# Ledger of designs, part 64: designed miniproteins, single chains, continued (4)

Each design is a single chain, and the fold is of that chain. pLDDT is the mean over its residues in the fold that is shown.

## One batch from the design tools (miniprotein)

Design m14205
Fold by ESMFold2-Fast:
Structure m14205 (fold): chain A 120 residues (1-120)
Amino acid sequence: SLEKEIQALNEIQDIRLEIAKKFGERVGTFVYSIAIFAMEAVLNPNDKELLKRIKERIIETLKELKVPEELIEKVEKLLEEVIKSTDPEKVIDLAHDFLLEQFPELAEEAERLADIIREL
């Protein structure tokens, strides 16, 4: 429902702010971008054009934040695999596993994000 989507967006934003406070705005925005992409892929699994546009905006944002090119390439591959999937659990697992691999210190936040998206 729209109410659940608004609640999920607010909870994801709160986690972004918690991460930004502890690890800086770049890490907060990075994690937020992955979480929002996973949420959109779960909500709109068949809108491949929408998902491709969101992917392009995320990649541009990460470049502006001066995220290392190697990590941006890993994000692009993740987002492409998410776009190919129509299984919401697989989408959530791909995003969660990626965040744990890149930021093992954020294990609790990554699990909270996965749980929020599962409740949609």
Scores: mean pLDDT 89

Design m14206
Fold by ESMFold2-Fast:
Structure m14206 (fold): chain A 73 residues (1-73)
Amino acid sequence: SMAEKYRKAAEEAKKAPTVEEAIKIVEKYGGDVELVKKAAKSAEHRAKELGKDPEKYGVKAVAAVLYSQADRE
């Protein structure tokens, strides 16, 4: 199912060492690459403004989008 597919993608993406690797996981599972790129970029920008790690928060944003998509299926 699409829900299981997004859940597996989210579980793999959250363990990715970089935003680029997290996005590759989304692409591998046939997810919305443009949607997760926008979410990651927004999270990275906010993290930088708050003095947080933009890469870490970008990866979290990618995973969060995928979990949200799984929950809607």
Scores: mean pLDDT 83

Design m14207
Fold by ESMFold2-Fast:
Structure m14207 (fold): chain A 66 residues (1-66)
Amino acid sequence: SLELKEYAAMTPEQRAARRAARRSKLIDTLKEIYKDLPEEKQNELIEKLTASFDRRDAALEAAVAA
């Protein structure tokens, strides 16, 4: 994909910043969508989302290294 090509062309520092920015935006979006849920439930959803990001980020870095 174009996004993967752009990501692979970045420095390690730029890739880390891009991953962090993407996570931050999606977490903020999740908090806004689920703002009426108890904080404990919001945190549970954030943990699941974070685990998903960790798996995808590992796959992206493996693809860049290949």
Scores: mean pLDDT 81

Design m14208
Fold by ESMFold2-Fast:
Structure m14208 (fold): chain A 72 residues (1-72)
Amino acid sequence: LSEEQKELLREALEELKAGADSSHVGARLVHAGYEDVVRRIEELAKELAKKAGESEITREHVIAAVEELLKE
């Protein structure tokens, strides 16, 4: 990830932790031109949900996926 993308993801992470709708945050990122980043978050969130034995992707899984991407 670029430093600009990481900064945007840090902002999104704070919003998600504050209770923001993950679909609204995702839509804003897509409009900003980061559709590929949103797709990566979705794939990681699915993998984390699978590891946790969960059938549904929750906000917590999305938050964890964003945190994982920020480690790159």
Scores: mean pLDDT 76

Design m14209
Fold by ESMFold2-Fast:
Structure m14209 (fold): chain A 55 residues (1-55)
Amino acid sequence: HMEELRQAALRALEAMTPEQVELFKRNLESVRPQLTPEQQALVDEIIAAADAKIA
């Protein structure tokens, strides 16, 4: 379920250093074009959370 994946990703972000967050964000951005619209929306939420953490 997408919600389980979303929660796991957000928990992982909480434990990451700023450098790890930046790398995670770049990895998500690199795969985004290959995803479904539903998966892209989830990735966009996670990227926004990552940006908020390192900004």
Scores: mean pLDDT 79

Design m14210
Fold by ESMFold2-Fast:
Structure m14210 (fold): chain A 96 residues (1-96)
Amino acid sequence: DWKEYFEKAKQFGRQGKLDEALEYYEKAYNLAIKQNAPPEVIQFFLDNLAALYASMSYFYRRLGDTKRAEEYLEKALEFKDKVTSPTALLEIKLAE
């Protein structure tokens, strides 16, 4: 169930374990699509994943890991035209 993955993503996020939080957010998003979750749920995950990818890009750039920063930016940009959250869109633009 995508809700179980979402709960794990939130738990890891609260612990500052961003890589694990991202992994479970991705699993929740993919499973929500497969389970035909309401469009609002799918959009919520898409907006939050885009924002999280942008934040990870910024984080790795600050650490000097240009390769990982670019990989996460590309992932965020894949969602740019589909995001509806102004905050998520801003985070993507700031990571560019």
Scores: mean pLDDT 83

Design m14211
Fold by ESMFold2-Fast:
Structure m14211 (fold): chain A 96 residues (1-96)
Amino acid sequence: KEELKKQLEELIEEAEKLSLEYLRTQSEEDAKRLEEVLEKLIEKAKELKDYETAIIALGRLTSLRISRASPEEAEEIRKKWLEEKKKLEEEAEKEK
């Protein structure tokens, strides 16, 4: 589906732009925009069965959340990331 692939490419470019902006500003507003784009990227990649892109985007989202979290929150975020990553890896194996 050509339209979905274009949307995925646009989301990847937007995520890269917002990641660079967030690294420069460290603002809550830029972090929220980056989080929203990464969430959309994960869903769009899953819709396209591009699990590699979904796993990479999940890793980026998790790193962003951990960088903004307390040490206690960071442990819960890491646990949730491992569970979600495992599910995506299992879905990827089903497509092989």
Scores: mean pLDDT 82

Design m14212
Fold by ESMFold2-Fast:
Structure m14212 (fold): chain A 79 residues (1-79)
Amino acid sequence: SATEALSKVTTVEELRAFLDDLRSGRLPVDAALRERIRAFQRFAGLPDDGVPDDATIAAMLAAAEKGGVESVKTLLGLR
């Protein structure tokens, strides 16, 4: 699952690959993950459509670079 894949992410490079897999449809975005993406989009001041578009991915990668990958995993609801 996408949540399982996200739990294994430890670096910004791995996060980028994970987000690209979501955008391409290689990893399915379930309802729970879509709601978490919407929550992140609201937090980042982006349209909260739940779509991992280029702006959303750029914001997530910027957040991970500044605050660490765990901060983004927490914002996406992973514990």
Scores: mean pLDDT 80

Design m14213
Fold by ESMFold2-Fast:
Structure m14213 (fold): chain A 85 residues (1-85)
Amino acid sequence: SSQKNQEMADKLKDVLDSLKSQLSPEQQSVVDQYTPKIIEAIKNGDMQKFMDLFNQMLDQLISLGTPLSLLGRLLSSILGIIESS
């Protein structure tokens, strides 16, 4: 439903904003580039677009040396949001 999509989008934004506090300025710039597109995809219920954008963001973060342990925690948080919805 539209309400569930909005709640999921709000929780996802909080998780991404929390992640940014642990990142370098270059890595934060990547998250800032993808966050509005990812949030829009979730609000629209477009899970394929969400997955595509999220994978693109992860690939860029990995290329910038973001710790895999931190990215694993991000994935766990996102799965928790999806499963709770």
Scores: mean pLDDT 84

Design m14214
Fold by ESMFold2-Fast:
Structure m14214 (fold): chain A 101 residues (1-101)
Amino acid sequence: SNLSLPLILELIGLALRAIGRELDLIFNGITDPKLLELYRYAVEVAMLGLKAENDELAKKGLEAGERILELVDQALAGKISVDEALKEARKIVEELKELMK
């Protein structure tokens, strides 16, 4: 892939942040499979970004991942339900996959 190095590092950083936050929840006894699935969607869109044909599409992966992490934060704060966060995250993943075709 012909992606810029800073963008590659940002996408790797996003994936590592998602993994770290999942592990932090597990360490604190929070093992809700739906919350864990949200972090896995953030990793999935980061990996899609790393596989992108160009920087513009890779940036869409980065934006998607940041939005999914924000949905987790909103769910953890009780601002939205975990089910609402999952529905929106799945939509974000599907829309990104369609753009990457």
Scores: mean pLDDT 89

Design m14215
Fold by ESMFold2-Fast:
Structure m14215 (fold): chain A 117 residues (1-117)
Amino acid sequence: MIDPSLLEEIRRALQALADGDGRALYNSLKTLAKNFSLEEIEKAAKYIVEQARKTHDEETTKAIEALLDQIIELVKMIKSGEFSDEYLEFMAAVLANHAAKTPLLVEAARVGVELLS
């Protein structure tokens, strides 16, 4: 069973992506990295993609998967301890700004939030 607190934090990360809020995204990524294992996060992401696949088209589902993969990569970087906080916050801001400016990614992030509500 997936931890409801983990799903809620992924929902917050997806909301931050939809809103273009890099600081909110970075705060959610830090919470994910601190409180959850990479294996738990990957399992939750797979669950979300499977829910999307049942209810949404292939293009939207692939976009959700791409956003979740990018969240996982940033969490992995935070967990490694090899990167500065400034660099990681910058990377989160770049991702959030890119997602918010891309209509398909905004839709994908909002669908992800709805699936977790």
Scores: mean pLDDT 91

Design m14216
Fold by ESMFold2-Fast:
Structure m14216 (fold): chain A 75 residues (1-75)
Amino acid sequence: PELERLRKLIDEAMKASVEETKKIADEIRQEVIRLGPNEQTRDILNYVMEAAAKAEPEKRKILLDAAVETVRALQ
């Protein structure tokens, strides 16, 4: 299922290097925008925000920036 795949990517971003986290965050943003505004994308954005809250400052900024850009794209 798409939702589980995206959650796994977020979990991988939390374990990755900062540079890999940026790439994974970009992939998540693209996938969520492709899916459009719906319950699944709302749930994924919530999961990203939860991950960001637990992340180190550098990764937190990357995840928050990706989430904000995604929300703006989905409007």
Scores: mean pLDDT 82

Design m14217
Fold by ESMFold2-Fast:
Structure m14217 (fold): chain A 64 residues (1-64)
Amino acid sequence: PPPVRTVEVDIEGTATAEDVRRALEEAGRRGATRVVIRAPDFSEDARRYVEEARAKGVDLELEV
């Protein structure tokens, strides 16, 4: 069976929607099945983008 792989992305400030989008693109290029984004804060646009991605079936976790 294929290995399960998680991609973790660390952002050193307020994560934006563009940061979330780039993290998802990077995970896709690496063939990851799960994405974890860590940041001290998330912008409202980033939170909305995450909700939309999750609604489409993306396994995405936020850590503050």
Scores: mean pLDDT 79

Design m14218
Fold by ESMFold2-Fast:
Structure m14218 (fold): chain A 70 residues (1-70)
Amino acid sequence: AMDRLAEQVRAGGGEAVREGDRLTLTVETDGQRETIVLDAEGRVLAVEAADAALAAEGLAEAQAAGLRVL
């Protein structure tokens, strides 16, 4: 269920790493790096960004939509 998301991230110059039951995505937007950690269901476990406000917004949007990344 995560193949398209991983491919999208890589196509955009980001990184996608599978770690057992987790998928770690690293993307860059507006010169900022974001890291999103997902579980096997695509639920967001953690979001980190250079800007704390952006990280908080990204986490809220990702959880509300089940998953949304760049």
Scores: mean pLDDT 63

Design m14219
Fold by ESMFold2-Fast:
Structure m14219 (fold): chain A 106 residues (1-106)
Amino acid sequence: ELAEKLKELLKEGKYKEYVQLLLKEMVKFAQEKYKLDEESARTLALLQIVGNLRRQGYSQAEIAELLGISRSTVSRLIRIADKLEENAASQTEEELVQFAIEEAKK
């Protein structure tokens, strides 16, 4: 069901709707996998999506528009995502999750 809906949105060029649906599903996944509250799960989901969009060549302004958040929030999330990538080789998945949540609350 989800995979079919995501495919249809991409075929129709509805990339904003695609990204927003991905965010919704990733929040649910993070809550279940990492036993997080909704706020922390949303932070992790946003970090992952923002990191992916940046790697695809989207500007901070374009990412902000796609996600419906401020450019300042996007800039902050990109910095946190970069720190997570730097620490990925030396930390466990649980440590990276807690690091992401702590950095986002600063």
Scores: mean pLDDT 77

Design m14220
Fold by ESMFold2-Fast:
Structure m14220 (fold): chain A 92 residues (1-92)
Amino acid sequence: SKEDKERFTELFNKVLDAYHSLKEKSKELQEAFVELAEAAKDFYANPTKENAKKLVEAAEKFIKVAEKENASQELIDAAQELKKFAEELIGK
């Protein structure tokens, strides 16, 4: 829906802002971010339950890397909000 696309855009922009605010980014974090961005792009173009599941999986992987590397709490929280939104669309 239009409301879901607007909410998704808001949540993904929070992830982008927090990610770009990091002083340094490991190769592993950058690779996880690219995977998250591709899943986000696919979801925005076609918001199916399958693409929502892929977005959840990419967000989970990104969160794990960010937590392992002690990235900002702002980034971790933003990614968790995005993941929760995608999980709600799957009906969980």
Scores: mean pLDDT 87

Design m14221
Fold by ESMFold2-Fast:
Structure m14221 (fold): chain A 70 residues (1-70)
Amino acid sequence: TSLASVELRFSGSPPRPGDTATLTVTAGDDTTLTVTPEAVDASGTVLRTDPLTLSLAAGETGVRTATLRA
């Protein structure tokens, strides 16, 4: 099983509650994965989104967007 690439971007820098996390995944093989984006804000508080589940075919790119929460 091969995973080709994973990229995570945030709408704010440093990230804050209510900012958007954008997850981009390219699969090397047919794959189902669950990812929970996490970030740390300027005060050291851990922010996370709801879990994001992607089912991707080999060579497919999936994009998911979710809101960061404290």
Scores: mean pLDDT 82

Design m14222
Fold by ESMFold2-Fast:
Structure m14222 (fold): chain A 70 residues (1-70)
Amino acid sequence: MYVVVGIAPDKELAEKAAEAVSKLEGTISVTITQLPDGRYAVVSVFENLEAAEKGVEVMRKLGVEAEIPG
C-alpha cells in the first residue's frame, strides 16, 4: 500500500482534494486532519504506486502540496 500526504491551507480545499482522490480507482481510504498551524493534512492510502501517483497529480492540480513520503 502507498500513502499520499497533501497539505491544504484551508478546510474547503482539503475537502475538495479528499473528494477528488476518493473517486480515483485504487483508493483505499482518505482522511482529513487539522494541523496545529490551521492547515489541513489530507492523508490518502492507495492499493498501488500508479494510483498514488495519480492522487499526487490530482491534489497538485487543485493547488494542494502533495507527496508520497519516502
Scores: mean pLDDT 84

Design m14223
Fold by ESMFold2-Fast:
Structure m14223 (fold): chain A 77 residues (1-77)
Amino acid sequence: MIEITSEEELLEAVLNAKEVTEFYIKDINVVLLSVDKLVEAGITVKYTNLDITFEPEEKKGELTVDLETKKAVYTPL
């Protein structure tokens, strides 16, 4: 499990992931603030607790986030 402390760490880790990768997000606001940049980079963002999904125009992968446990899972296409 990779520990994420900043938006830049989240973006770098997601964009460089070639296999299913689990993250622990120390500050969940990092994910909330990164949504637009993740979607622009081709990442679908799903919030398990809110049943909210953000879709890119060209999908490269999917990030599923649990806001209560602060765990996220990235699955590349």
Scores: mean pLDDT 80

Design m14224
Fold by ESMFold2-Fast:
Structure m14224 (fold): chain A 58 residues (1-58)
Amino acid sequence: MVSREVLEAAKRAVERLRLTDVVPGFKGLSVEEAAELLARNLRAQGYSDDEIVERLSV
C-alpha cells in the first residue's frame, strides 16, 4: 500500500530528476503514473514509507 505522503514525495522526485525523460521504464508515463511506479518499486524492495520519503527528499 502506497501512502499519500510517499506518493507526493515520489511525484517531487519524478519532476525534479525528470525520470519520465531519462529512465526508459518511465518514458511515456504521466508524473502521477511514474510516481506510483517508483513508490511501488521501493515498497517491493522492502523500504518502509518513512524510508522512501527520506530517500526521495534528498
Scores: mean pLDDT 76

Design m14225
Fold by ESMFold2-Fast:
Structure m14225 (fold): chain A 74 residues (1-74)
Amino acid sequence: APPPSDAELEEAAAEALANIEAAVAETPLSGSVEKLKETLKKIEEKLEKEKRYKERRVTKAVWEAAIAAQEKLA
């Protein structure tokens, strides 16, 4: 089965969610969207450099969903 069972994948997903929640709470919707996009780019670059492709895919999906939700509310 391909789902992540690695504790590091769970930790990274939890960190991504916490960062999304913090960004949403901290800034107006338009500013929050820009902040979310910047943070996602940094996380993707780090995970790609580390060759953590499964974690990158999960993180990207979560962040893109949050960005899309914020853009719909803007």
Scores: mean pLDDT 64

Design m14226
Fold by ESMFold2-Fast:
Structure m14226 (fold): chain A 90 residues (1-90)
Amino acid sequence: SPKDRLIEELRKLAEEAGDPGFQELVERIIDIIETEENLGAMMAAVGIELAGYLFDLRLNNAPEEEIERHLELLQRAFELVKRMVDEIEA
């Protein structure tokens, strides 16, 4: 299914990133994907999790290079979710 492929791709992204915090974020996103039946609510909940993760990095005074690296990971994760939503709605 589109959801099963997304979950596999998200786990691969987390493994490639090698970051424990990002891995935990990905597992929260997977829980949203598995539990939320409304696609708009799913996208909103994913967006909130991604924004909260970025906000926490900034609050903890993460270096600019670290923020930039994580922004690229967050963008890739969001685009994977969006691609699955677009596939289901097509």
Scores: mean pLDDT 86

Design m14227
Fold by ESMFold2-Fast:
Structure m14227 (fold): chain A 96 residues (1-96)
Amino acid sequence: AAPAALVTVEGSPWALDADGRLSATVTLTLSSAAPEAREFGKRVLYAWAGVPPVPVPADTSLVDVLREALARAGWEVVEAEQLDELTVRFTVRAAV
């Protein structure tokens, strides 16, 4: 049997933005569009944001899950985009 889908998280180093705030760009890639991979991706996003997972509809996009999780964590989301079926990229600013 093939292993379950792998999720990869890649981030830029933290840097100061134009306003002097800590900022980073993060890319999350699923190895598969299977429902199990998407559910694991949602769990990874909640863990990355440092907040407990909440029940969301199964058809909720990874971008919507990410925006909700980061908002609850107190992060400012500068941008969040679904680049393709398997990849989301977001830029966040830390509270100063």
Scores: mean pLDDT 70

Design m14228
Fold by ESMFold2-Fast:
Structure m14228 (fold): chain A 84 residues (1-84)
Amino acid sequence: PLSPEAAAARVAALLAERGYRREDLISKDEAIEILSEVFGLSREEIEEFLDKLIKEGKIKPVFGDLYTGSDVIDIAKLLAEELA
């Protein structure tokens, strides 16, 4: 399994490859795609986990369905912890 640090590093690398900075706004669909690639999970599994985090108040979209790059990295850490 990925450590939280390894998951964060992989997500950060993919964001940078796609031209995103930590403060840049990323759509929900693109965040799910990146997380799906990093963890090898289905888009549906990632979306269910993201919905859980929102309901628990651990993550909040900045505007509508938009997340910062920092938020996507934090989601990756939380997902890696849950999968361990």
Scores: mean pLDDT 83

Design m14229
Fold by ESMFold2-Fast:
Structure m14229 (fold): chain A 112 residues (1-112)
Amino acid sequence: MEHARKAVEAAKGGGSVENARRAAEHAERAAREAGPLGEAAARAARRAGESAEQAGSEEAGKDAAQGAAGAAVAMARGKGSPRGAIAGAGAGTVGAGAAVASAIKSGKEPAK
């Protein structure tokens, strides 16, 4: 899936809110191509990007971008079978959720 590769490239561009948003957008498109099973992963990827934007930190952006890219790759790998699609959607949702959690933690740390 082209969108999954673009999400990975955005994540490799460094930890920034803008890169996290781009990775989340590409992950959302990849998840939409997977159909209804991808909707949870798409929503999780969108939330990861939003959390990175709210946290406003490089670390939060990096975690969110990596989570979104992981979701996109998991969805792409699941394409060949119904069980693979369910596993890919689950892994993508977990990865994006972890990114959200990391962004929230980073946002609580005082900037020095």
Scores: mean pLDDT 56

Design m14230
Fold by ESMFold2-Fast:
Structure m14230 (fold): chain A 85 residues (1-85)
Amino acid sequence: DEIEKKINELLEKLKELDPELAKLVEKLVKNAIKAIKEGNEFEFEVEIGLLEILRGVARIEGDEETAAILDEIIDLLREMKEKYL
């Protein structure tokens, strides 16, 4: 739950930078958390892969702040998977 709280704080920061991207990322995060709760490792990795693509796009565009937020969200989701699977 503390991990979910940190992810939500990062999503709020992302909303300040790019509200449209934040809506997409929030959907992917919710899908990833649902996959963890259901034990669906395949679906979790699909959602992470999409987040990694968005992080890669931010890096290519030179948006280091958005890329850093996405990187931290990905790390927190992976920590959540290790703790609760």
Scores: mean pLDDT 88

Design m14231
Fold by ESMFold2-Fast:
Structure m14231 (fold): chain A 75 residues (1-75)
Amino acid sequence: MKAVLRIGRAFSDGTLKEDLYRADIYEEGEDGTRTFVDSFFTVAPSLDEAAAKARDYARSQGYTDIEVITEDQPE
């Protein structure tokens, strides 16, 4: 099935090198409905690295068709 990942920065304390990111995983299937299935949290130095980790997590859960939507926060 197709998985849609929405990933953005969940927390930044300004004192650490890495920020906490959240990826919400939606499964798109029957009748085109998106169903929330899981949230993945990771600490990474950048949104791109967090997105890569979230994509790997989704693959480990059995998803083969993965769409990533990133919400980058302005510095």
Scores: mean pLDDT 73

Design m14232
Fold by ESMFold2-Fast:
Structure m14232 (fold): chain A 92 residues (1-92)
Amino acid sequence: SQLLQQAQQLIEQAKEKLENKDMIGFFQQLRQLSLLMLQLPADQAQQVEQQLLDELVPYLQKHREELAEAHKKAAEALRDQFLAEAAALEAA
């Protein structure tokens, strides 16, 4: 299906982001993949999960500390965005 092909393409893009040490881009691809997986039949979602395990896990194990730091930075960026939106609503 087109959705399955898009999921596979997102995995390949996520791998490229990891190889280029673009951790923020990696998380953006994973977020898009997660949302798309909610639309997939269970068997196709399981196929995507298996591809993630086979292709990303070995790389993630090598870069675990860098991944943890990128998670922290991504969480901080999201908090800053929510605070800015809240301030804009209060000013309105």
Scores: mean pLDDT 78

Design m14233
Fold by ESMFold2-Fast:
Structure m14233 (fold): chain A 68 residues (1-68)
Amino acid sequence: MEAERKEKEKKIQEMEEEGKKYVLEAAKKNAEAAYEVSEYLNAGLELSDNIEEAKKYYEKAKEIAEKI
């Protein structure tokens, strides 16, 4: 149980750090895209109790940041 909880918390922390990086990268190129990335990241953080759902939102944020 403790190992599963720590692994889950580590995954969430990694997604938060990656998400912050994507927002900063998007902001350098397009303010509108940065706003969209921020919205998807916030949605992912809200679903932190469900890792699979959170991943979907972070994948969307990543796709937007990569297309800029």
Scores: mean pLDDT 66

Design m14234
Fold by ESMFold2-Fast:
Structure m14234 (fold): chain A 95 residues (1-95)
Amino acid sequence: MEKVKELAERIFYQLPIDTSGAKEEDKKIFSKEDIERLDEIGRKYGGVKATDDIILAFGKVAKEEKLSPEELIEKLEEELDRLMIKPLVEAVKKV
């Protein structure tokens, strides 16, 4: 779970994604629909320029956390949603 949160934060804050230790075989767990969803997330938040790096990092995290591709994407979307809400709550508290 912590790895999914770290990945979401790196995408949201446009930080480099760590692909060290990721294997090309890890990409094969994703369906065409999964890849399209991950590409949309990468484009929407602008976290990385290389789509292949996003897919490699996600494959590694899915294997390390023992998540299915669908579970990984759902958890990633949940964490990204939380990151979007946090700035709004903090802005209200300053008045």
Scores: mean pLDDT 68

Design m14235
Fold by ESMFold2-Fast:
Structure m14235 (fold): chain A 113 residues (1-113)
Amino acid sequence: IEELEKLVKSLIKDQNKILEKLKELAKDNPEALKLIEEYEKEFEKLSEKMLEALKNKDFEKLIEILEKQIELLKELTKKVLPLLTPEQQRYVEASVEVQILKYEQLIELIKKL
């Protein structure tokens, strides 16, 4: 189950890179930056809860938190997209779609354990 820990940590790292890129794209938009920073704090709390659930081998709770991560990412995307240029929007939508797919694949993997 060391492989599961690696997958969870990799997923958190990938999400942090997406959030960092979103802040870079929104650097000249204070409203967008504030929004992203508020969601970043919520993602940090969920990531801590994911690592705790993994440490405790609480796979039901881990799945619940992963599902919350997906919902939160969808909410942030919906709110931030109108504040970006069309080219930035395409990049963000593609990055978020890939990240959501990774969360969904991990949930399916955990369900088979």
Scores: mean pLDDT 85

Design m14236
Fold by ESMFold2-Fast:
Structure m14236 (fold): chain A 59 residues (1-59)
Amino acid sequence: MFELTPEEQKIYEIAREAYYNTVGGGRGSVVAGEAALKYAKENGISLETASRAYAQLVS
């Protein structure tokens, strides 16, 4: 439904993986956000791009 750039899609996939693999009652969104920002920082991707990809997961 939404078109993501390749960078946004990669961050979305990483965040989604962290989200669904997190156990412990509702911490998935926090872990997903942390994973998205870590990947963005390590790969020189903007925080805006990371935030857009993360928003697609938690909206």
Scores: mean pLDDT 72

Design m14237
Fold by ESMFold2-Fast:
Structure m14237 (fold): chain A 72 residues (1-72)
Amino acid sequence: MVELTEEERQELIAHLKELADRLGVEVSDEFIERVVEETAERYLRPDDSLAARKAKAEGVFMGHIARGETGP
């Protein structure tokens, strides 16, 4: 588990919103926030670079999209 700063959390949220827009998928803000929290709880490490954190968040996001798990 990694505790995200508010700045890091907002940056990951913005990154996933831009990804959703590029893919043409409609997702709620609550869904994006849950993806960020899940990524922090299960996959992020304290020594991860910002680029690595964004890549991990994208992986979690794409996994949910592939499974049709975009609910609130």
Scores: mean pLDDT 79

Design m14238
Fold by ESMFold2-Fast:
Structure m14238 (fold): chain A 61 residues (1-61)
Amino acid sequence: MSPRERAAREGAALRDPAHQAALDELVRHSILAGVAAVFGDEEEVERARARADAALAALLA
């Protein structure tokens, strides 16, 4: 890993890497659930909600 990449990671460490990853997953799956709901795709809504819930559980750990 280069010194530049390490410095960038140190800056991102203000947002814990695990916390940032969990937050990104939560946001992504929440958006997907909304899009699926607009299309009336109940199964995709349930699937996206389950993934968002898993991401929230990881964020709270």
Scores: mean pLDDT 72

